# Designed miniproteins, single chains, continued (3): the designs that were tried, part 47

Each design is a single chain, and the fold is of that chain. pLDDT is the mean over its residues in the fold that is shown.

## One batch from the design tools (miniprotein)

Design m9607
Fold by ESMFold2-Fast:
Structure m9607 (fold): chain A 82 residues (1-82)
Amino acid sequence: SKVGEAAGEAAYEAVLRGEGAGGAGDAAKKAALEAGGDELTAELAGGSAATAAGMGRTSGLDLEEQGRLAKEAAYGAAEGAS
């Protein structure tokens, strides 16, 4: 969906800018809302992006892989929400 795509892309870009897990979550939430997602969808996309980016960092993954995990998590969470 447009919401999932926007949330995922924003999370990925935030991680690549070095904004960390919190930045990925904030970016995904904002992008989901701007794309017309409701508050629950935005919260789920943001939380999932932050968790995935944080786990990637803790696992020693580089920023590209952390960003890809955040993108996939934000997209999946937004698509799962109604």
Scores: mean pLDDT 87

Design m9608
Fold by ESMFold2-Fast:
Structure m9608 (fold): chain A 61 residues (1-61)
Amino acid sequence: SAEMEARVAAAVEKFKLSESEARLLRVVADEQLDLARFRQMAADTGLDEAQKEEIYGILFG
């Protein structure tokens, strides 16, 4: 949805995410994955655990 794309764009801008990381966020949002699954999928992104929690809040908060 346009709203979810706007939330993904907000997270990408705030954390300077790559295109591959942005694509991961779209998958997480589309499949409505929980935070634990997002953390596992984002293991190789260089984001710390607090940043992952904040990003998850941006997508679903």
Scores: mean pLDDT 85

Design m9609
Fold by ESMFold2-Fast:
Structure m9609 (fold): chain A 72 residues (1-72)
Amino acid sequence: MSPVEAAREAVDAIRKFAEEQLKKMEDKANEILSKDPEKGEKYLKHVNEKRELFEKGYAEQRARVDAEAAAA
């Protein structure tokens, strides 16, 4: 196994774990929305912002690993 393959698998595993956590947060946001729409909407916005930041970070990390592989 190459160091690049190991790094890609690690990044993908972290993404999968984060997606599971984000789904739990989204489920909680939906519960709050049903009881208090204003608070639930704010919480859902925070979850969506975290998801967007994570997806951006994942893409940047993956691109960095790929760039290092190309440079080697």
Scores: mean pLDDT 79

Design m9610
Fold by ESMFold2-Fast:
Structure m9610 (fold): chain A 96 residues (1-96)
Amino acid sequence: SAKKREKTRELLLKVIEILREKAEKNPENKELLLEVAELLEELLEAQEAGDEARIAEVEERAAELEKKLTPEQREILEEAVKEVLPEAEKAYKELE
């Protein structure tokens, strides 16, 4: 549905913002966190355009990046998602 798509966009933008904030507070991981934020922004743009080839390219880049993540970097990314997860669950329950 259009409402579910719009809410997914809002939640993804919040994750991007959290990652950028964490990057400023975590100089050792700043470059990685910004790279993940940029990949999420590109994914969002590709999804809005319906560009399946670009979505696939971003997903491949994300998979390669995930293989290179340290345990600390994985934890930071998981924490960013967890900050948004309760709002996502509430929103999706209200829309569906």
Scores: mean pLDDT 79

Design m9611
Fold by ESMFold2-Fast:
Structure m9611 (fold): chain A 74 residues (1-74)
Amino acid sequence: MLSDEERKKKLEEIKKETLEKLKKAKSVDEVNQVMEETSKKIKEIPPQSEELEKFINEMEKELLGAYLKKLDEL
């Protein structure tokens, strides 16, 4: 069983990878593919605590903001 700290570390890695891939994306299709892959990875890390659930919600809000901003730039 993964600890909250290990789950947070994995979520931070997913966030960093997603933001990097969004920067490199050149089309709406690429942006959508990145977000779909990210959503699948996040769903593999179920929340174990209220703190972790809050962390995931904050992360999803940040990623949604980055996604929408990237779409506006394309």
Scores: mean pLDDT 81

Design m9612
Fold by ESMFold2-Fast:
Structure m9612 (fold): chain A 55 residues (1-55)
Amino acid sequence: DVDYLQGLSDSYFDSSRAYYQASDDSSPDQSVILRQRGDQDYQNGLDALTQAQSL
């Protein structure tokens, strides 16, 4: 379902953005962890978007 995957990718990208914003406002130690979580959500978003576009 393309619509499902598109919505899933949008949710991951929103989550990734929230983590990056939190990272910018955090201590250096917390920033590293938040960026790693943002990177993971961004990758999940790209994977879902790629699957949606390949259908």
Scores: mean pLDDT 82

Design m9613
Fold by ESMFold2-Fast:
Structure m9613 (fold): chain A 58 residues (1-58)
Amino acid sequence: SSQQEVQNLQNVRDQFNQDRNSTIQNLSTTNPTDAVNLQNLNDSINQYFDDQLQQLRS
């Protein structure tokens, strides 16, 4: 069902963001450029998740 697919995708997104946000936070004080680059990559990946979630809800 679309609800199951939405929930599964949200769970994958949440796990991904938890891991990436921890890494970004750790990098922000020691390597700010890498932190910014990783945040930009993370934002692009989150846009992909948003697009997939929108498609599943339509």
Scores: mean pLDDT 83

Design m9614
Fold by ESMFold2-Fast:
Structure m9614 (fold): chain A 98 residues (1-98)
Amino acid sequence: MTEKEKRIEIIKLYTEFLAKVQEILQKHLTPEQQAKVREILREFSRKFLELLAKNATIDEIIQLVKEFLEKLKPYVSEETYKEIQNLYDEFIKKLKEI
């Protein structure tokens, strides 16, 4: 796989992961909590694009997503957080295959 093809696959996996996380959050959060989480999502999407522009390692991307989940934790129940962690584990597994 070329470096360009790896970047496209990373973007695809991250986009699919964020879409699934947003779907879970939409079902479980109040409108006020959704607004706060939307700001967190925008910040981490910007940081993700900055890492890709710098040709960051997969480990650096994994660390960024882990920091994102820690910032989400105060806004979600334990059950919702476990659902998001399961999506994270699947995302990490797929990233390591690139």
Scores: mean pLDDT 81

Design m9615
Fold by ESMFold2-Fast:
Structure m9615 (fold): chain A 94 residues (1-94)
Amino acid sequence: ELEEKLKKFLDTLEKGIKRFLEAMEQSPEKAEEVTKEFIEEIRKLGDELGLKDLADMVIGALEYAKTQPLEKAKELLDTVLKWVKEEIENILKS
């Protein structure tokens, strides 16, 4: 079901972003490791769910966020989550 697939994508993003931000607090090296794993997870899930464009947008945001100070990374990823939720709402209305 489309709704279950979209919920799985959103849940994966929320959990991954939390791990990413925690890693950024610890060290740049841990942030890089977590970012690589998270990007691979998002890429695979986007392919499986037919959400490649949405996955690519999130991947781009993560690549940029890891170069920013923690507070800016947090703000950026909060904005991305809001945009993903809006996109999911629009897909479900279509």
Scores: mean pLDDT 81

Design m9616
Fold by ESMFold2-Fast:
Structure m9616 (fold): chain A 68 residues (1-68)
Amino acid sequence: MEEEIDLEVELALYEIQLAILRHHKAKPTERDVKILEKAAEIARQLGDEETARYFEDLLNEAKKELEK
């Protein structure tokens, strides 16, 4: 049976959290948008609705900043 939580998935979540901190400190980039999209997707797959929503909110903010 497949593992419940893979180390790669856990590492990806940490990297995404670091990217979120960067987004708060600096101007967002296309890379930040892609990382936030992956964060929301992974969180939803893990069933963490609260975290997925948090990442989706940041994703929307990043997209708006890039459009300016």
Scores: mean pLDDT 66

Design m9617
Fold by ESMFold2-Fast:
Structure m9617 (fold): chain A 95 residues (1-95)
Amino acid sequence: MEIKIVEADIFATEDRLTVLIKAENAPGEEVGREVAKLLEDLGYKVIKIQKLSDDRAIVVAELPEGMTPEQAAREVADALKEKLGAKVRIRVIRR
């Protein structure tokens, strides 16, 4: 019955995973903290949580060694969908 909407853009490179969060009916910073905890529970090292606005936050983490950007982005996307009901978009950078 919670009408909270969470949208996440996942940006993955070989060494970094970035989650850009937009929240409706919830503070972006609070959602950013929930995302950071999810990443830590999955074994990612969170290096930054930044408030962008009242409804937006960014979370940056290091990839575990031996994990591809594609694997990391998919694993985190699935976790965000299952735990937060998030609408997730994946962007993998290999340039």
Scores: mean pLDDT 82

Design m9618
Fold by ESMFold2-Fast:
Formats: structure tokens, sequence, C-alpha cells
Structure m9618 (fold): chain A 66 residues (1-66)
């Protein structure tokens, strides 16, 4: 299994026990992560930025709920 597939699987597993808002962000990040090996350099950069943004939003939502 590629590191991208492993990361996507991990994020999907976390989404199963997360609140719906956080779960949606994690699933979006997982979908982007699973596509990383098929992207060119420009697409890869944009995808990494989107993943980082979605993960930051998911984390902020969890922290705000605490």
Amino acid sequence: MSLAEQEAAYLRELAKTAPPETAALLLEAADIASRLPDLNSEELHQAMVEISRKLAEARAALEAAA
C-alpha cells in the first residue's frame, strides 16, 4: 500500500468516530490524499495546501468543541 493510500485509510478511520462536521473534512482530506500519486507538481502543491487547510479546520472544530 502506498503512503498516500495509508494516509487516506487513516483519515477515513478517524472520520468514523468524529463529529459530522469534522468527519466531512477528514473524508475530503482522505479523498485528496488518495489522488496524490497521480498528480503533477503544480496539482500536487495545490492538493497538499487543500489537505493542510481541511486538517487545520477539522482540528479547530475539535478544539472549539472542548
Scores: mean pLDDT 78

Design m9619
Fold by ESMFold2-Fast:
Structure m9619 (fold): chain A 94 residues (1-94)
Amino acid sequence: SLEEVKKEVTERLEEINRRAEEVKELKDAGKYQEALELAQELIQEIKDFKKELEKLREKYPELSDFLDNVIQGLDLGIQQLEKLIEYLEKKLKE
């Protein structure tokens, strides 16, 4: 059902958000190398998820507005993680 597709997308988004919080916790604990590695992995996971969402748009055009909102949120998440990676790389050079 469309509601089951929305639920699956939402559950994956919640998992991504939990991992983003883990990156922040590692950074705040001074574990910069671990935070960097997790942030790089998470960006790749988000990019792969975006590709899956584009395929879901084709299969379920009724979900296009919902999926566009999720994709927009993921794009903002990538921007935030890229800035965090720059910060972490600077800290590791100190």
Scores: mean pLDDT 89

Design m9620
Fold by ESMFold2-Fast:
Structure m9620 (fold): chain A 95 residues (1-95)
Amino acid sequence: MSEELRAEAEAGVLLVGMAVTLSVLDTLETNEELEEAARRLIELAERLREIAKRLSPERAEEVLRAASELLREAAERAEAQGAPESIVERLREAA
């Protein structure tokens, strides 16, 4: 498999991981669970930024934009659920 094709596959898996984490945010009941979900989203986004260096410029821009949108949506949902400001700010800063 080409390095670029491998990078595309890895980016796809990480984006799906972020989307799945986002999809369960409204089911989380504790600040500890919200902090863990936020940490996971930020870690996945950082992994995506490293993988983006191995993508074409157009694909890197698309992937990083998608990750930023997921982080912004996560911040909005966390804020709506009454998460601590520190969690919301970390998600917004990571976007």
Scores: mean pLDDT 85

Design m9621
Fold by ESMFold2-Fast:
Structure m9621 (fold): chain A 109 residues (1-109)
Amino acid sequence: MLSDEEALKLLEEIAEKLQLSEEQRERLERMLEAVKQETDRERRVGGLGAIALELAVELINKEKDEELKRKIEEKLTEAARKLAASTDTEEKWRVTNELIEFLKEVVES
């Protein structure tokens, strides 16, 4: 699994590769800064998960390959469902890590 610092770095790298709009970039930078300042682990994990879900949506919106787009949509739906259903911070962190690693693989392809 990624460390918190590795997860933050990967989310920033994924965002850079997505060529986000100025509005989307400002919103993302605000979310990243909030996570960097957060000392409560549950809130920090929640913030990282929220950022990963937003980046997955942006990746879907920019993807031109219908098969890959469907795979991203399926992964996003599963991750969002698991994050919404879980009350365990460690389970949420595991799901968030899996989503971040998946997004990294997609943007590097």
Scores: mean pLDDT 83

Design m9622
Fold by ESMFold2-Fast:
Structure m9622 (fold): chain A 93 residues (1-93)
Amino acid sequence: SMERERVLRLTAAKLRLIGALLSLEWDEVSIEEVLETVRQAIEAGVSKEEIADILLGFGIVDEEEAEEIRAARSDEELLELVRRALERYLAKR
């Protein structure tokens, strides 16, 4: 089933992103490795809205930054916004 394959692919990509964000808290991954999971999530078909919601749920972005991610015009713009948010997040800790 194409729908089953799609659901599994999206779920796997979201779980990779979540795992990277959890590992970031213990300095076990770099910003570049987190950005790679975001890039993979985009490639898998995870929406920018879902990516923003995940980042907001983890406190990586605030609501203003989440709205900027939702409004991103390209994958490159989205990745740059996420990079900036991750850099700010780590600087505050």
Scores: mean pLDDT 87

Design m9623
Fold by ESMFold2-Fast:
Structure m9623 (fold): chain A 65 residues (1-65)
Amino acid sequence: MAEIERDARLALLRMAAAATGMGVRFENGTVVITVRSEDKELLEEGKKLILKLAKEIGVEVVFEE
């Protein structure tokens, strides 16, 4: 159950990043987010959602431009 819940949250995080103009990769247990959008409002909302999901999963997030 916990494993399935974690996988579902990871999928939501990936979808949130893609929908808000960001790329996602995994590196040494860290979620690396690449920022590509120029829409500052969309980007801020996307970052908030990603950080919330990451906290619920218990993974670290790094943002790159």
Scores: mean pLDDT 75

Design m9624
Fold by ESMFold2-Fast:
Structure m9624 (fold): chain A 67 residues (1-67)
Amino acid sequence: MREELEREVASALAVMVASLIKKNIDKVTKEDVEFARKVLERARELGASPEDIAFMEEAIKEAEKKL
């Protein structure tokens, strides 16, 4: 159960952070991007879905283009 919860939580967290970045794209700072990168790496470690990881990577790329 713990591993299943970690995987599901990791996917949910990736989608949540990605959505928040996209919603606030004009307000995202360098620190926010660094935080998002750390969340992305942790989500990968915990087994987040490839689709959710890809969604978060795209959100981070959009934010980096604005910086």
Scores: mean pLDDT 82

Design m9625
Fold by ESMFold2-Fast:
Structure m9625 (fold): chain A 79 residues (1-79)
Amino acid sequence: NPLLEDPELQRTAETFILNRGDLEATARELGVSRGTVRRRLRRIRELTGLDPRRPEDRRRLVRLLIDQAVEELREIILG
């Protein structure tokens, strides 16, 4: 998963999803400019083929992030 190779892009994707696609709220929470968030969202689209600004693609990103979190937790909890 290309998002997991970059913690900054992963955090940006998670924060943007939790803020329901609100660019200003995401920028404020991450402590960066809106331009920085836009650049990171473009990079996420380049790496995943999913545009976090589209609600349908955000749902797909949520599933992708949950699947990876479940896998990571399985390794931590089960061995």
Scores: mean pLDDT 81

Design m9626
Fold by ESMFold2-Fast:
Structure m9626 (fold): chain A 101 residues (1-101)
Amino acid sequence: SAVERLEQLKKQLAASTDPEEKIKLIEEVTELALKHKDDQEALRAAVDALATAIETSTDKAVLEKALESVMRLLREANPDLEVTLQLIGAALLAIGKLLDL
């Protein structure tokens, strides 16, 4: 399922130490979420994966890519209120980390 793949991508994001690999994983999370734009379980799994990328990185390019992906899901997917609030929280976390660089 999309949820199972997104959970696997979250684990790969948590384990990766390579910024280029993290960017590729973020791109895969974003594309998979957008293929399932009405699936709230898939969107929750996607925002959880993106939040993990933000929490586990101090790399500017990774943080910028994760923020871009969060904003794409807000504009292009159909998140419910709960998922929307989680996406906003992830965006604020990314912005805060970028400002601390």
Scores: mean pLDDT 90

Design m9627
Fold by ESMFold2-Fast:
Structure m9627 (fold): chain A 87 residues (1-87)
Amino acid sequence: KEKERQAIAREIAHLVLYAGGDREAALASIREDLKSPDVNIRKAAVEAAYRMAKAGDEDALSLLEEATNDPDPEVRELAKKGIEELK
């Protein structure tokens, strides 16, 4: 419930930074969240990286590839699925 709301809010926050033209801030925020101890925050970072990569951001694609090595199997599957959908 609360963790799900936080994950959605973080995904939206990353996308707002990117849409506002602050690409470096968006990428830095995603990198930080991918290292979070909270699995839901890492999932939100993967979804944000996927959307940025879908828009053509190669650095976001690299972050998505890094997430395929995440310790949580659900985070790894989300990252792999995102990469497959971009091919």
Scores: mean pLDDT 77

Design m9628
Fold by ESMFold2-Fast:
Structure m9628 (fold): chain A 57 residues (1-57)
Amino acid sequence: ALREQALAMARLVGEARGWDVDALLAAIEASSDEEIQRLVEVLRREAARLGLEVPAA
């Protein structure tokens, strides 16, 4: 759920920002649950700034 949410948010935000989405997805897959929780918070803030709706976990 949390990891799936992070992956979905990373695709949406990464594409909108022009980030290296593949590298971001690989980092999420290699991250701990604690690191993913911090990343989800960052991605949620960026999605809000961009007006993007993200799926619930």
Scores: mean pLDDT 76

Design m9629
Fold by ESMFold2-Fast:
Structure m9629 (fold): chain A 86 residues (1-86)
Amino acid sequence: SHEEAVEFVLSNLEKIREMLEQGKSEEEIINELLEEARKKGFDEETIKEMEHLIRSVIKLLKEGYSIEEIKEGLLDPLAFVGKLYF
């Protein structure tokens, strides 16, 4: 579900930041996290939503947004449209 995708991404925000700081590419980060999600038994529709959210998180981190700001954006439905789809 969309809620499960949001929860998974929220739980991995620090890990995504750490992987970016280690010099991993966007595709390496996405592949690693989606393999973890598949191993945990999430369905393919939820995994597709996770991919879209992870790409948005990586973009926001590269633009200089903090983990705290990104968490707020993921939890606020209005900020979802403005920050994750803008």
Scores: mean pLDDT 80

Design m9630
Fold by ESMFold2-Fast:
Structure m9630 (fold): chain A 78 residues (1-78)
Amino acid sequence: MRMSVEEALAAVEAALTQSATYLKTYRPDLSAEEVKELLQRQLDAMMAHLSRHFSPEEVEEIRRRAEEHIEELVKKLS
């Protein structure tokens, strides 16, 4: 069965959270803005993969919600 939008979003959010935790632990020298840029680049790579499995509208919704999650992660690091 194909993954749902909610399942895809949960996987993306989990991956972004893991990356944010790694950066906080090993790269505490990075600013909140630099962490955000790295997470955005990771999201772009993940969205390129997901675009093969979801409609353009579903891809846009996942990206929008994942970008909101990045903002929340960055705020917690500040």
Scores: mean pLDDT 82

Design m9631
Fold by ESMFold2-Fast:
Structure m9631 (fold): chain A 93 residues (1-93)
Amino acid sequence: SELRRLLEEARAHVDAARQALLNKDYATAEEHAERAAEALERLLEAATVLPPDVQAQIRALLEEARRSKDVLERVLLLSAALTLAEVALRRAE
């Protein structure tokens, strides 16, 4: 499933960004945060089964992450978007 692949890609990058933050490797954390945001954006475009209000909520979190200048805040917002996508897709099954 394309949705599963994109979810797994986003999860891997969020987890890698969190690990980089624990190691105080902010440059690596920023790179993985950007890759996670791209994967979540592609997932959102592909996830036509999600209700429009859930799609809007995930989009709002992604936009807030893109506006944030703080890598920790970006990773936390992307983690929230990923969790919403995972829960919503599970409910759609």
Scores: mean pLDDT 88

Design m9632
Fold by ESMFold2-Fast:
Structure m9632 (fold): chain A 81 residues (1-81)
Amino acid sequence: SALKELLEKLKELEKKLQELSKSFNPEDKEQGFNMKLTLLLLQGLITEEEVEKLKKMDEEEQEKFFAEKAEEIRAIAAADE
């Protein structure tokens, strides 16, 4: 299932983001955010249009978007079973 594959990719991304967060300066939130966007885009979990929208959002809106996107993927995968 394509949705099951997306969930697996999301879990792998979360692991990679956790590993990368250990290498980032905690004061450099922009670097962490840009890396997260790059990884999500490369995995096909978001579109270039969504990246451009996210770059124009404030930090609170960005966190909300990521939370909603993750919930959307999980909900669709659960409903597909």
Scores: mean pLDDT 67

Design m9633
Fold by ESMFold2-Fast:
Structure m9633 (fold): chain A 88 residues (1-88)
Amino acid sequence: SAELARAEKLAEEAEKELAASKESKAVKLARAAEVLGEILDAPAFGAEVAAELLALEKAGASDEEINAFMARHGPRFRALADAYNARL
């Protein structure tokens, strides 16, 4: 649960930073995804999500499109967190 709490804290900090900066939401979420992937022992998945977020940023995706992308990947991060906890 310490790993899950750390992952949740990083996600909350990334969201607060996005609210404060009002700028590159996709870039900050991409960095958060990479860090979260390392914490959950799934760095390849974190890198995949980060690369897709950076591609969305380059394509000029809206905040709504980025939010929809993150909502689709939330269940995968949750499944990874559950699998990581099961290994402990």
Scores: mean pLDDT 73

Design m9634
Fold by ESMFold2-Fast:
Structure m9634 (fold): chain A 109 residues (1-109)
Amino acid sequence: SNIFELSELYQRALEAIERGDAESAVESIRRLGDLAVSISESDPSATLIATMALYDLGRHAERLAREGRLSYADAARVLRTIADQLESLGAKKRAAEVRERAERLAAEA
């Protein structure tokens, strides 16, 4: 697997978030994380690239929720999925940060 496949999964997740499709976003986010874990043994840069992509997707979901373009419940679900994938990639501190943001959004729902 290569950086193009990671990029395509990032774009699918981003487009799903923008149209308010939390289910498709969650699926693409999980596939992005799983793919990065799979290729990380042969290409360590995959972990860094996926970590940055996941963190960016979380920021995007939060922004759309604040703009009223995504429900707080859906944004919280997306962020929890991102946190789970960040943990799988070893990004424990970023995972904890994203999980805290998810719980704040859930409280607003």
Scores: mean pLDDT 87

Design m9635
Fold by ESMFold2-Fast:
Parts: structure tokens; sequence; C-alpha cells
Structure m9635 (fold): chain A 65 residues (1-65)
């Protein structure tokens, strides 16, 4: 699965109210594959929805690089 496919799947989960942990894992994997911008958008949306803290989102993104 490409970084873009991972972001697209994560966005679908976020939009449909799916599992936060699954969406976060998909976004982190996308960042590891070089799609850091797409991953950040997913984490920003989870934070906006109150489903993830800004600190948790930043830590996951930084870990994935």
Amino acid sequence: MSGQELVDKARELVRSGGDVAEAAMLAAEAARQGNVEGAKEVFDELVKQGRLTPEEAQAMLDSAK
C-alpha cells in the first residue's frame, strides 16, 4: 500500500467515524513512506475532532518522521 493509499484510507476512517487507533496507525505508516504532509492532515483532523491530543499526534508524526 502506497503512502497516498494509506492517507486515503485513514481519511475515510476519520470521516466515517471509524477506529482512531487504526486511522492513526495508517497515517503514521504513510509518514514513514514519505507522505508526511498527508499524515499531518489526518492527525490534524483527529485533533480537531477531539479524538486525539495535539501532543499524541505530534509524537506519532515525529516517530514516523
Scores: mean pLDDT 80

Design m9636
Fold by ESMFold2-Fast:
Structure m9636 (fold): chain A 56 residues (1-56)
Amino acid sequence: SADAVALVRALLEAQDIDPARMTPAQRAGLREAALALNPALSEAQVDAALRELGAL
């Protein structure tokens, strides 16, 4: 979703994370942060946003 992409992008920028170089632990932490900030999102939507941004 557009909301998931916008939120994941904002979190990547705030944490100065290069999406192409993310570790599995960083992805897990960002997924948890995104779901905590927007509980209307699913894990699948966050993972789809990470794929779109080159992080998965």
Scores: mean pLDDT 82

Design m9637
Fold by ESMFold2-Fast:
Structure m9637 (fold): chain A 85 residues (1-85)
Amino acid sequence: ATSAIINLNKQALAALQQKDYAAAIANYKKIIALQADAPDPVDYNLLGIALSLLGASADAIAAFKKALAADPSDLIAKARLAATK
């Protein structure tokens, strides 16, 4: 599981660098699915960022809300949600 998550993160980062936001979103969703019992707020924040870059603002807001649910002290999720009205 950990090795699969590392490989998916590497693929997601490469997709972001190529501005392939759809591929990045797909890879972050796979990471989240592998960690469903212990969701990492970082993965939700990165999913939200990729969604916002694609222009999927409503889905990005939903991802940041899930990050904040996983970590109520997440400053990135708080800042991103405050920026979306």
Scores: mean pLDDT 80

Design m9638
Fold by ESMFold2-Fast:
Structure m9638 (fold): chain A 96 residues (1-96)
Amino acid sequence: SQALADVQRLKEDIRKMALELGLSEEEAEKIVQKIFDDLLKATRAKDEAQLPVRIGFLLNPEIRKTFPLSKSVEALLEYLRTGNREPLKEVIKELA
């Protein structure tokens, strides 16, 4: 499923996870920004409009093997690839 390729839907998913973990709206927004800043750096995207295509490249296992990624980006890619929320929840807790 490519349900999470949309940047805005992905941000909303992360925000909702942070709120479910008991964080405030302000803390949730800071976490969303931090994760997306990490994602922009990892993908070398100039802006968020480039993220869907670049995330697609990182979801390819062969490409992923060649790039060192931060814990936040690895957790996000696992969520997108498998639907596993647990590594991403752990990252959210660490960033709170």
Scores: mean pLDDT 79

Design m9639
Fold by ESMFold2-Fast:
Structure m9639 (fold): chain A 55 residues (1-55)
Amino acid sequence: SELEKKLKDIMNNTPLGYILGYSRVTLTTMEVSGKVDPKIVEAARKTIDFIAEQA
């Protein structure tokens, strides 16, 4: 899926700690701007939260 591809690109090119911090801020900014599908934002946020909980 488009979401899966986008998340994979972020994970491969960014250190994990930066991914977790930056992704949360970026997702909030994108959500406020309305430039990203809300379903994508929600799915990505859940993924970030899951990773953070495991770490």
Scores: mean pLDDT 68

Design m9640
Fold by ESMFold2-Fast:
Structure m9640 (fold): chain A 67 residues (1-67)
Amino acid sequence: AMEKRAQRLADLLRKFGLSEETAQAVAEVLKTLPEDATPEQIRDALLKRGLPVDVAVAAATALEILG
């Protein structure tokens, strides 16, 4: 689940200037979370995986834009 949301997030992160590798890593983490995960929960999951704070914040912001 979350494949559609993960794909949209990855595309939006690339538009924010993030690398393809980073966007894919974020999408991979998102796929491990439930579909009802909040932007805050996703940010925390990304931080726990060792992604930089700026990437986690960008992902949370992108999700708010996507709904």
Scores: mean pLDDT 75

Design m9641
Fold by ESMFold2-Fast:
Structure m9641 (fold): chain A 63 residues (1-63)
Amino acid sequence: SELQQRLARLQRERDELMREEGVSSLEEVDEALKKAIEEGNIGRAIRLVALRNIMDEIERLRA
């Protein structure tokens, strides 16, 4: 189905970004984002926000 295909693409993108950013859980994403903001690492913060948005969309589609 359309929903299953979209979910699969989002899950793959999530897994790729988690690997690239060195995070393995939602809690680690939130902690890494906080640290990136505190350190002024704008590039990392942008990528972690994108990852968080993908994770939120996956949760919405699974409801």
Scores: mean pLDDT 87

